# Designed miniproteins, single chains, continued (3), part 72

Each design is a single chain, and the fold is of that chain. pLDDT is the mean over its residues in the fold that is shown.

## One batch from the design tools (miniprotein)

Design m10489
Fold by ESMFold2-Fast:
Structure m10489 (fold): chain A 98 residues (1-98)
Amino acid sequence: MKKDDVIKIIKKDEKGEHYIASLTPSGASGIVKDGEFIGFLTSSGETLINEKYKGRITISRDLEKNELFIDIKNPKEEDKGIYYTVVGDERSEGIKIE
């Protein structure tokens, strides 16, 4: 059984700093940070983002690699922490954004 793969990229440009993370969801239903719901990706590739994070966080999927990407624009101190995917009652190994 393949473990969830997690990659972190930090990027800064003229529009501010971005945190980009890649999460490999095996049947993942959502993205959670410290127990708070961030967003959900449907099987059709449609995204649902928690209203608190709309406009600052984008979720997308690479269907060929089966990877979920999270992009955090102009990250606030409160956006730092551990992000993970949720598969039923199981959580992936988290990615730390700092």
Scores: mean pLDDT 59

Design m10490
Fold by ESMFold2-Fast:
Structure m10490 (fold): chain A 82 residues (1-82)
Amino acid sequence: MAKKKELEERIKELEKRIEELVEKAQQITDPEKQKQALIELSEAYGHLLQAKAALRQGNLEEAEKHIEEAEKHIEKAEKIIS
């Protein structure tokens, strides 16, 4: 199913983005800023794991919702890191 493959690709791209942002967050010298960025990235990764589980069960709507939540947490982390 094309939509399932599209969601799987979105998850892979977001996982890569999280890995890059974790590396950047570890370079933050402000300990509170670093902690906040890492918490947001942890939340994003948690949502991607739930999206993967939903895809395995064929729940595309649930998977998409978790992907969108992951994107929001990634955006929050990027604002902290910038």
Scores: mean pLDDT 87

Design m10491
Fold by ESMFold2-Fast:
Structure m10491 (fold): chain A 64 residues (1-64)
Amino acid sequence: TIEEVKAEIEKLIEEYNKKQDELVERMSKATPEERKKLVEEMNKIRSEYQKKLDELITKLKALE
């Protein structure tokens, strides 16, 4: 249902925010070399979540 897809979107956003917070904490303790790797990881996570979000939005539109 539309409500189920909306709940999945909300959960996805919450998970993304938690992962961002974890990466920020790791970056605060990291060396410059580790920070470069963490930035790459952050970009990868952003891309993955954006793709998942786009899929859910497409599914939501199909249900309307």
Scores: mean pLDDT 82

Design m10492
Fold by ESMFold2-Fast:
Structure m10492 (fold): chain A 59 residues (1-59)
Amino acid sequence: SSAAVQAANEAFAATAEETIAELRERIETDESLTERERAQLYAAIGILEAALSFHEALR
């Protein structure tokens, strides 16, 4: 693979992992979240985790 593809994959993985961590912390610390908002954040985390799993499976 080209250096550009490697850099893009690394940037995606790092951004996705950081976003997942931030969303998890928000769910744990933000007591003002409604049940619907919490469910939406968990859904977003699930989508990002699935995307990361697909990236790993392509190796």
Scores: mean pLDDT 81

Design m10493
Fold by ESMFold2-Fast:
Structure m10493 (fold): chain A 68 residues (1-68)
Amino acid sequence: SSELASLSLEEALELVKKKYNVEIEVEGNRYTVSGKDSKDVTEAGMFIKEWAEAHGLEGVEVVAKLTA
């Protein structure tokens, strides 16, 4: 989506955390998405991947982690 291309990394992370109730850790090209709900974690990961694709970023790795 062209709208995703207008979001900075910080804006995208804040939006995803708020929308899906997840935590995100960034280590270079690795984005670890942590949450209690499997669906929310999956959707948050997809959002980050789509955001990265909209910015032409290669080598982005999204890791999903379920918390107890």
Scores: mean pLDDT 83

Design m10494
Fold by ESMFold2-Fast:
Structure m10494 (fold): chain A 96 residues (1-96)
Amino acid sequence: SAAAQEEKEFQEALDKLAKKLLELGLITEEQAEEIKRKLEAIYRYYQENPEGFYLEIRVEDGELITEVKAPEEEIVEYARELAEMFFEAVKKLAEM
């Protein structure tokens, strides 16, 4: 099924992202597991509520701007925390 293939591709992409960030020394093993857990929760929520979920991440004047709209506060918090972790990783990469 298309849904099963999409879920598999998502899991493979997630594993590659976590491994790459670990290889670059940008995150810890604990943070890698947290990233995977939070992204899986967001993905599951999006699959069930595609029209109720909005996420925009951009950088303006060196500041991270994250706008999230979802009825579940936990998903909003996960998205913000992931955006902040990713932004810190990118800043560390830029200083290497």
Scores: mean pLDDT 71

Design m10495
Fold by ESMFold2-Fast:
Structure m10495 (fold): chain A 82 residues (1-82)
Amino acid sequence: NYEKLIEAAKKQDPKAVYEEMKKIINQKDPLYRGEYAKEVADIMVKEVGLENTLKVLQGVVDLYPTSGEAKTALDYVKSLLS
């Protein structure tokens, strides 16, 4: 449910963002986890803005440095700044 993800992102709650991202991605085909991480990040940028998405995803990566999905989402959002 994207509503909970967007609410967590607006509140700048990286733990809640991570948990909601995982729920969304785990409901899809695991073969395409990286692609779904980018899709989730794109929706976050559209709904909460580029700067707010970048800040909260940096917080997610800082708390969960081994999460490939979180790093993929953050790297994707950083690429939008270029």
Scores: mean pLDDT 83

Design m10496
Fold by ESMFold2-Fast:
Structure m10496 (fold): chain A 69 residues (1-69)
Amino acid sequence: MEELIRELARTPEEERLVRAVIGAGEALGASEEDIREAARHAVELIRQGVEVDAALVHAGRLLLERVEQ
């Protein structure tokens, strides 16, 4: 998943956010595809001016929607 950080993150804040989403997704047993989508959404949100904590909550909800059945 280090390649995902290189692909998506442009700033140290974005790198920390992507690492947090990867950790949460791995803990939930999410697929690499679902983690990638959640991380991409989180990064897009902070680039649009959303606070990092709110972006992380959004990514967490996306991950839960995909792993909860």
Scores: mean pLDDT 81

Design m10497
Fold by ESMFold2-Fast:
Structure m10497 (fold): chain A 81 residues (1-81)
Amino acid sequence: MEEILRAAEEHGRRLGELAAADPELAREMAERLREVAPSKAPEEAEALLGMAEALELAAEGRAEEGIELAAETARRAAEAS
């Protein structure tokens, strides 16, 4: 279990790093996640919105906060599965 949660956390962290490297793409992805979130179950919607916020933070130059939020969001989503 812990290995899976750690893998999810590391994956989220990498997504945040990529968002910091390509802010425009990150904002586009965040917008798409926000569009999809209302059609999903509450737990899935929360994960999508959390990831969208993380990508936007990284895109705004708040890379450390965005990366950590992306990692945390991915880990919480894996724990709920």
Scores: mean pLDDT 81

Design m10498
Fold by ESMFold2-Fast:
Structure m10498 (fold): chain A 82 residues (1-82)
Amino acid sequence: SKEEMLREAERALIETAGLPPEKARAFAETLLSLLPKVEEAQKLVENNTKENLEKAKKLMEEIYKKIEEAAKEAGVEVDVKK
């Protein structure tokens, strides 16, 4: 179930990345919310047209941006150049 996937993702983030439970849950929820977009991008790639590949690239860029923002909010990543 979606709840079981959330629990597994939350646990993995706590055990592997050392995130506090409250931040791990929010990050896991963000990751799981992006799964439908990842699936859509994969289906676009399977269709092997230039238009579909460009659309898949744009979707993946949006997915990575959301993951990066969620990671920053969770304290996983920090920009040390500023």
Scores: mean pLDDT 74

Design m10499
Fold by ESMFold2-Fast:
Structure m10499 (fold): chain A 66 residues (1-66)
Amino acid sequence: SPSLLLQTATPEARAQIEAELAGFEEYLEMRKAGVPLEKIREELLGRGTVAGAILAGIERSLERAK
């Protein structure tokens, strides 16, 4: 689980996991506010936030929609 991974991670891996969790919370908040996926992608990329799994999911959804 994410909590278990966070507890057992190295300091570097811990920081990466925390950044990805923060990005996921921002993603959910923007989705609740009705922001389109393309704009969410632009915002996350523009901030330089590493949200690997989230960004990959958004990219696949946008690729499917073209």
Scores: mean pLDDT 67

Design m10500
Fold by ESMFold2-Fast:
Structure m10500 (fold): chain A 79 residues (1-79)
Amino acid sequence: MEEEKKREGERLKALAEEYLAKLQEAAKNASTPENRALLLGAYQAVAVAMNKMVSIMGPEAQPLAEELIAQAQAIVDAT
C-alpha cells in the first residue's frame, strides 16, 4: 500500500514538474492565442496532478502540492 502510494505520488510530482517546464516555455511565447491556451492547459494539469497527489498520499503532501501550484501560478502571473 505505502509503496503504491509513493510510486503514484512520484509519478504525479514528475508529471507536474514536466508541466511546469512546458508552462515556462509557453510563457516565453504567450503572445499567440495558441500558446496562451497551452499555458492555461499546463496550469490546469499541474493543479489536477497536485490535488490527486494529496488525495493519494494524504494531507502531509499538501505543502509540496501548494509549492508546485504556487510555482505554476507565478509563471502564469509573470506572463
Scores: mean pLDDT 77

Design m10501
Fold by ESMFold2-Fast:
Structure m10501 (fold): chain A 100 residues (1-100)
Amino acid sequence: SEFIEALEKAKELLKEALKQIKNGEDIKVVNEKLTKKLNELISETTDEETKELLKGLKEDIERLFEILSKLSKEEAIKEFEDFVNLVIESIEKLKEAYEK
């Protein structure tokens, strides 16, 4: 399923970005890398509903990174980790609902 595959790819991109921030990469650099990969995933997605879901996720990520850029490194890591965990949980619930 394109829906399931796109959500799994989005989940892996978020996990990678979290690892990069925890490893001390600059927040702006991580944001640029994540945004580029999300745009590539969106462009590869043909299902319009899945594409809109990914665009919504991208907008949420862009808003979050504006906040993270104003926080201390420790606070930014915590906020981004909480966001990633929430999104992963939401993706798993969406996958379960789709497979019913």
Scores: mean pLDDT 86

Design m10502
Fold by ESMFold2-Fast:
Structure m10502 (fold): chain A 99 residues (1-99)
Amino acid sequence: MKELQEAIRFTARSIHYIEAELEIEKKYGKETVDEIQSLSPYRRAITLASILEGKYTIEEVKNMTKEELKKLAEELLKSPNPTVRAIAELSLEYLKKEE
C-alpha cells in the first residue's frame, strides 16, 4: 500500500508549516501568529510563506485581493526556500477548494 509514503509526505509538509509559525512567533510575537491563524486557510498559508520569503510585510499581504494572493503564491513556488515552496503549494490547494 502507498498509504505510508503519502502519510510521510503529509507529515513533512506539516512540519514545514509548524516551523514557519514558530519562526514568525520568534520574530513578530504570538499575537501576530494568532492574527494570521484567524485568517481563512488560503490567506493563512500564503501570509506565512510571504513573511518567510522576507520580501513582504504582514500589512502588505493583508491588503491583497484574492487574485493578487494567487499570483503571489505562484511566484513563491519559485522560491529557493523549500519551506516557502511547500506552504505556497498548500495555499493554492486551499484556493482550489474554495471553487
Scores: mean pLDDT 72

Design m10503
Fold by ESMFold2-Fast:
Structure m10503 (fold): chain A 76 residues (1-76)
Amino acid sequence: MEEEKKKRQEELESLKRFIDATRKLYGLTDEEIEALKDPEALERFAAAVGWDPATVQRIVDKIEEAKKKIEELEKE
């Protein structure tokens, strides 16, 4: 029980650091991440940074997945 609580705290901190680091590394704000849910905006952004659209989509998906996991961990 105690080990699971410590692991959960460390995982929560790791996920928050991942989201913050990813946003800083790629220069993406929450507003820009929301804008990238539009396929045309995502394709334009990918072209501007020289990346494949699928790569940008994966970054957005990973941030969304991490946010969902943080919310689930915080509820427990």
Scores: mean pLDDT 75

Design m10504
Fold by ESMFold2-Fast:
Order: sequence, then structure tokens, then C-alpha cells
Structure m10504 (fold): chain A 71 residues (1-71)
Amino acid sequence: SKAKRLKEALKKLGFEISDEGAEKLVKLAEEKGLNTVSSIDILRVLTKAPVVDNSVEYNEKLVKAVEDALK
């Protein structure tokens, strides 16, 4: 499922997301379009994030991982 792909993609970057959070992001992307899913929307539903030295670079990787998983 798309939710499982999303959880796997985020886990590879050191992020964790709940099943409910993953389903919410899948619904948001399918109902409003993938371009409406912001880094803020993603960060809001995460249960764990890694400690990062460059948050801007990591936010871009996060958005790209979500886009690639939800294609």
C-alpha cells in the first residue's frame, strides 16, 4: 500500500510515522494533490525525527521521499 511505502521511505531517513499519520498524508495527496503536502504537514504527523545538522537539506529530502513514495 502507499502508506507502507511512505513509512518505509521515511524510516530510511531516520523518521518514524504512525499508521494514522501515514494514511492522513496519503489521503491529503490523493484528494488535494501531492503538491499540497508541505514539509509542515509531514512534520506534524511524525512520531520521531533524527537529530540533523542541516534542517533545510533534510526537509527537502523528506518532501522528496514522500513524493516518491506516493507516486
Scores: mean pLDDT 74

Design m10505
Fold by ESMFold2-Fast:
Structure m10505 (fold): chain A 92 residues (1-92)
Amino acid sequence: SRVEKAAEEFVKLIEEYRAALAAGDTQRANVLLRSIGYFLAFASKEELEAVAKRLTKEDLPLIEQAVQTALNDGLLLAEPGYKLFLEYLEKH
């Protein structure tokens, strides 16, 4: 489905972000962090639920940093989906 594909692409963004950090590629890491934040700002509730099932609470600091990047650009979060997404991650 489109939802499952979006969740797979989001997880790949996180994997690429961590790889860029490990390689010292700060420019690429910053672009990927922005992409992660923008996904979270525009994602449907169903897409956020599919993503949450693929992540753990260890991902929370990255998610919060990515969201702050989107908020700094003037975006609003998709609520209440984002709140439910965070609550799910804190439990898993």
Scores: mean pLDDT 84

Design m10506
Fold by ESMFold2-Fast:
Structure m10506 (fold): chain A 85 residues (1-85)
Amino acid sequence: ISIGDKRRIDFLVSILKGILEWLRKNGEDVRPVLISELTLIAKNLGLDVSDEEVQKLVDEIIDLPPSDAGNKIRDFLLKKAEEKS
């Protein structure tokens, strides 16, 4: 995994944290937005991620503070990026 890939993941995670904070502040449903955004991020990064894996990740993070949610998303994306060869 390249330094550029790590920077891209860090940037995308920062955007997702902002979206999560905004949705919660406005009383919006977080779940469908997180599933959609994580699916798009995985596709844009060329990662092989199933719908089931995205749903499991969202279930783990949906009630977490944005910083903790961001860390779990980052770790997941980095792991998947390291698995692609």
Scores: mean pLDDT 81

Design m10507
Fold by ESMFold2-Fast:
Structure m10507 (fold): chain A 97 residues (1-97)
Amino acid sequence: MKIEADVVFAPPEELEKAYEEYKKNRDKLPIVETEAKSFEDAVKALMEALRKLIEEKGLPFARVRIKTEDNKELVEEAAQAVGDAAGLGVRIEFKEL
């Protein structure tokens, strides 16, 4: 199945504020497409996406589309790993298609 998820990254103390901003901009989210064939590939793709979003738009949230069979755990674990590596809190909302 095709999985879509919205991912929000922010310092833990600002995570609630970032989540409120995400809700206001839900229809304007940058879309990141990834083919999550492994945990390492997903982490690398999300880390590059986060870097690009911060640099280009100053908004560390995106809609991620996974082009694999049902792989929610991989997306969740990868997002958490990226957040941990960056010292950021993470919120994720799955959207099933």
Scores: mean pLDDT 68

Design m10508
Fold by ESMFold2-Fast:
Structure m10508 (fold): chain A 65 residues (1-65)
Amino acid sequence: SEVGAGTQDGQAVASASTELGFVTVPAASLEEAVQLAQDNAEKLTAEAEKRGEELRKKVLEAALK
């Protein structure tokens, strides 16, 4: 599991990447992205896993219909 801050396509983002999924959250600045990553590491990790699970479910539903 990895939590960090950076830029993606010119947008400042805080991110979490886990074996179950990933999430990126846009921020107004790189400084704000760093703050979000530091203050919310556990929440970002949990959200990444939750979003990965939801996406997997939607992909399965689409494949079956």
Scores: mean pLDDT 79

Design m10509
Fold by ESMFold2-Fast:
Structure m10509 (fold): chain A 102 residues (1-102)
Amino acid sequence: MLTPEDAKEAARKLVELEKEGRLDEIPELVKRDESLLKFAKHLIEKEREYRENGTYRLDEADLAFIREVFELTGDIGKYYHLSGLFLSLVSQDPELAKELGL
């Protein structure tokens, strides 16, 4: 289960990777980093919830991620861009897609 603290850690790591131009390293980092792996599993569960119910609810971990990204970047929309790109890159990696049941 993704905690609010795990979500904040994922937010900090993703913001740092974007600043360094290293977002392409996300799939390899998810394989080695427990907070990013937990974040990937969380986003996939939310995608499944959306497919099954046509909707999903933001939980405390989702809100913690959104707030942390905004506090670090000053960009209210940045969380949407980062989480979408993260999920896209993770889903396109064959090893991670298999491990995550995609």
Scores: mean pLDDT 83

Design m10510
Fold by ESMFold2-Fast:
Structure m10510 (fold): chain A 58 residues (1-58)
Amino acid sequence: SPSIEDIIQNLKLTLSTLSKEEAEDVLRQVRRWLEDHDVPEEDRQRILKAMEEEVEKL
């Protein structure tokens, strides 16, 4: 199972290859997945913040 750090790095890499519109769609999907899977709030916040910062750069 990947660590939270590995998940964040893979998501950031994936988002950097996408258009802003595609990246925003992925961010919405990940946000929903995290809500549905009872991910700890600290880990959820770390993942979402990292993704939002990456999307903002596009």
Scores: mean pLDDT 82

Design m10511
Fold by ESMFold2-Fast:
Structure m10511 (fold): chain A 92 residues (1-92)
Amino acid sequence: PAITVTAEVPSSAAVGEPVAVKVTLTPLPAPATVTLYVNGEKVAEKDLPAGATSATLTITFSTAGDYQVLAVVETADGSAGAASAPKTLTVT
């Protein structure tokens, strides 16, 4: 099954500020896991049921800098997967 994933990442945040990343999906054909990657490292994940269309994951940064954030969605049965376009978040 084909799925699409889009991540809404703020362009800026403060050190220690909770950052909510909203992930929007086509309705999931099966239970899946959404994983957030920051600079290629897994930082958060959330399990979603079949039919889910969105999830919100919250991350906090302890160090100022530019970070590339993306979301990856994979169904539990391995039948479908997709990645969002990477977004740059500047933490000051």
Scores: mean pLDDT 85

Design m10512
Fold by ESMFold2-Fast:
Structure m10512 (fold): chain A 87 residues (1-87)
Amino acid sequence: MKITYEVRFTSLSAPLDGLEAKPVVEEAVLDENGNVLSKTSRVVSEEEMEKLKEEYEKEGFELVEEHTAVVDGVTIKVKVLRKTVEV
């Protein structure tokens, strides 16, 4: 069975309603049909996010999606890395 590991990095340019603008990392495991088998989410520092990107790229993850959106003057940047393995 083919399994896809997905890592999504999300960052905000500005704080929201007194909350700090901190990057979020979401790690998911998808089956061959795109169903989510597991998903974890955590808040990280910008430095931790850059280190994680380097580590995932070193492990053979490839950039599959990159988006920038602006909502109420806040810039939201999303990057998605994926790696598919046979199990």
Scores: mean pLDDT 78

Design m10513
Fold by ESMFold2-Fast:
Structure m10513 (fold): chain A 103 residues (1-103)
Amino acid sequence: MSVEELFEKIVELIKELGKLLVNKAPSDEIRKVLEEIKELVKELVKQLDLSPEMRKRIENDMELMETTLEEYLKNPENPIYATSFGIALAGLLFELELALKKS
């Protein structure tokens, strides 16, 4: 699988994750998709010639994504946690797109 194919698959899974959240899917299904995203991001990072700083940013964005999702799952009625998770996802996608452009 090429780095471009990995990125496209990550984007597809992020869209699926969003649909599960909107549809109030069970937390286990949501976490399963998150773990698939994390595995693909790790594979993408392994295939890219990334600077240490860019790798660290992607790792931080993945951690923020996990943390904000768990906060949202504990407090689904509070829109601030949904917004925080959305910002974390946008940050991850931005750093991955920059990584692809440098490779």
Scores: mean pLDDT 83

Design m10514
Fold by ESMFold2-Fast:
Structure m10514 (fold): chain A 93 residues (1-93)
Amino acid sequence: MLLEKAREKLKEAARLFAEAKVKAEEIEKKYKKDLSDPELKEELEEIKKISEEAQEKLDEAIELARKAGLSDEEIAELLAEAGKLQQELIKKK
């Protein structure tokens, strides 16, 4: 059960990190020459909130995996799988 919860939290974190990355690239493309735009500040705050939520889910997933008895090497493998999912999601959008 703990390992299943860790995997679900990692998938959620991967999706949120992918969303934040796509939004950041859209903002860079849209505002690359005007950093004083007030709309830019609002969009950056949205990305910050998504990134903070993603980090919280990642931290929860690592804690759950440790409680499930996974080694640091096994946790690293789970993080690599989540990173691969994140890249797949970025490419599809």
Scores: mean pLDDT 79

Design m10515
Fold by ESMFold2-Fast:
Structure m10515 (fold): chain A 96 residues (1-96)
Amino acid sequence: SKLASLIASGASKEEIASELEKHLSSSAYKAEIERLVSEDSPLSSLFLPLARELESRGLDVEAELRNLGVPLDIITDVLNELGVEALKSAVEKATS
């Protein structure tokens, strides 16, 4: 895929973000990617908006990212962050 080729070639975060935005339906998640690029966030963080959209659609985030050719290290970082977010949400609901 074009996304896989960009990552493998060491393309800029801006180029990778532009390609990721093509896979997003939500304007809010596109805006989040633009903010993450502006803040010079880690490359793996650019995949979080896409991962959240995929999860909200009931899709297997790991399988979908693998199908796009995303490297395993980035997939692992994304899944770990989603797990932390889910745990925080569960704790907040349990204590409220």
Scores: mean pLDDT 80

Design m10516
Fold by ESMFold2-Fast:
Structure m10516 (fold): chain A 99 residues (1-99)
Amino acid sequence: NDYIKKLENIYKEIEKLVKESDDPMLTKMAELLKNIIKAAKEKNYFEVSVYSALLEIQRAILKLAPDSSMDPETREKAIKLLDEAIKIVNDYLKKNGYV
């Protein structure tokens, strides 16, 4: 029931990975998650769904085409954090009747 707090916690973990790796792809995904959190606080479910879709695309790119700038451990951790964030966003949208 505390979807926004869970997303903020995941954002903090991704932000730490951004600081450790300086990876542009991680930075872009962190910005998308920040936009999702902002839209969710504003109850803008349409924007949440759009940014969520973009985040899923970035996650798919990360899984299929690993760039050399990110070490394997950081990449695996980022993928797991993104999977959890996407699940939380989908649960949030479903609970608020946006499908």
Scores: mean pLDDT 81

Design m10517
Fold by ESMFold2-Fast:
Structure m10517 (fold): chain A 61 residues (1-61)
Amino acid sequence: MPMPEPTPEQIEEARRIVEKHKDDPIALVGEAMRLLAEGVESGSIGPSITALEAIRLAEKA
């Protein structure tokens, strides 16, 4: 299924992740991949949406 649009809260969390890892892009990718895996394994879509938004924001920063 396609992922829903991220909520404002998920966008803010994604921004925090990008800011936290702005000096280490490998750590940013690792954090995003961990959230994606956690979302898939737990059945919760929230972490996966946040991870994808963090990647999208990092590309625009």
Scores: mean pLDDT 73

Design m10518
Fold by ESMFold2-Fast:
Structure m10518 (fold): chain A 91 residues (1-91)
Amino acid sequence: NREWLAENTPIIYHFLDSKNDVLLTLIKPSRDPAAPVEIGLRKGDKRAGTSVPNDPEAVAAATERLGKQLGLDEDLIKEMAEAARNAVARM
């Protein structure tokens, strides 16, 4: 059952900007390529989230949209979107 556990273990990625109190969380519920990526973004007391296909470009685009929704700086949005794209490629 080790293979089943590996395939069904959640993979979590965090990007933290403590200076601006911003946390990006990516959650993949399993290593199944068909499993969606859950994206959560927090800035202080504000939160936004979405679910997107397991595609680096879809995750990057969603991260940019959530960052704009929460009023983040454009440079920070770009940095987070790139980090999210790269993280999903390894998940």
Scores: mean pLDDT 80

Design m10519
Fold by ESMFold2-Fast:
Structure m10519 (fold): chain A 67 residues (1-67)
Amino acid sequence: GALDELQARIRELREQLAKQDPPDPALLEELIALMEEMRTHPSLSEVQRLVGEAEIAELRALLEQVK
């Protein structure tokens, strides 16, 4: 489903970014956007939403450093 497709793309972007130094700001922005989209899905648990929010905050901090 749509959530599984979002999870697959998020994983792909994370793997690509892990190989980059410095990480590509455009790929970071794409990852953040997809993770925010995932957070709006009603099937997510409260724990999953909290974890996603923490990860988005970390990615935003990294984006500010490389942007």
Scores: mean pLDDT 79

Design m10520
Fold by ESMFold2-Fast:
Structure m10520 (fold): chain A 91 residues (1-91)
Amino acid sequence: AVEERRPLGPGSRVVVIGAGPLGTLVARGLAEAGAEVVGVIDRDAEAARAAAEATGAPEAIVADKADPEELAAALAEIEARHGPPDAIVTA
């Protein structure tokens, strides 16, 4: 079935790419707005884990956002465990 594009809001499942200061702020803001952050992706494992812990995200994955193949693999891992996200946010 073809679904209409859903706006981000309460209950939306999101993946955040970039766990630096801005990425962490965006992820926290989305979680506080009622979105479910299902994964955080960053090239720095410690930053990804810290952002995931701050937002309650079950997945923290290490991937370089400048490498589309690493990003695709990270997104596929999240989708395999949690289903497809409603949105992907890059910060």
Scores: mean pLDDT 76

Design m10521
Fold by ESMFold2-Fast:
Structure m10521 (fold): chain A 86 residues (1-86)
Amino acid sequence: SMEDEIKKKLDELSKTYGGFVYPILAALKAGGEAGIAREDLIARVSGSPEDREDVEAVLEELKKAGIVELRGDTVRFAHPEVLELV
């Protein structure tokens, strides 16, 4: 199922990127269907400027997996139903 595939991808990303995955998902969920500005997401999740690279890497992997999409300067879940799974 889509839910099982998403959970598997999130587990794999958590093993690579540690604690960044779930804070990113929480920030995206807080933005709702409208999403969140990419720079605001990075600022909210990053504990230091060096975290930017890891946050960007997680966003790119989520985009490649079809979990998130970029609309202009805004990041959002690719499917509104994913918002209810996270």
Scores: mean pLDDT 79

Design m10522
Fold by ESMFold2-Fast:
Structure m10522 (fold): chain A 80 residues (1-80)
Amino acid sequence: SPLLAETRERLEALLARLPPELQAPARGMVDGILALLEAGDWEGARAKWEALIAWLSEHDPELARELEELRQRTEERLRA
């Protein structure tokens, strides 16, 4: 899916800004989000995405804000 490929690229670009020690747990959470998106489960994907944002707010609040913006854009594209 072009949407999934683009969403993966954008999530990976944001996660690359984290310290290496935080990248592995963040990638696990992202993989969960992407699996739910591929399954068409937006409610599940949204819940995991919000959990990732909450976790990142403690480590990098600027990155958490950018992740929330990406979540909103992805939701808009799924509704269109």
Scores: mean pLDDT 83

Design m10523
Fold by ESMFold2-Fast:
Structure m10523 (fold): chain A 52 residues (1-52)
Amino acid sequence: SDAEAEQVVVDAVLSNTDPAVPSEVYLDRALADAPPELQARARAIYRERSGL
């Protein structure tokens, strides 16, 4: 769902307390346990928000 995908993106960004690690790495780690549908949606949302 969109809410789940958005929450994963928000959580990954907020979990990134290490300035040496890009938020994208945290997102990739969070998505490792996610179903393919959620992975695709979260990546799309991250790209859209990062590009805007």
Scores: mean pLDDT 74

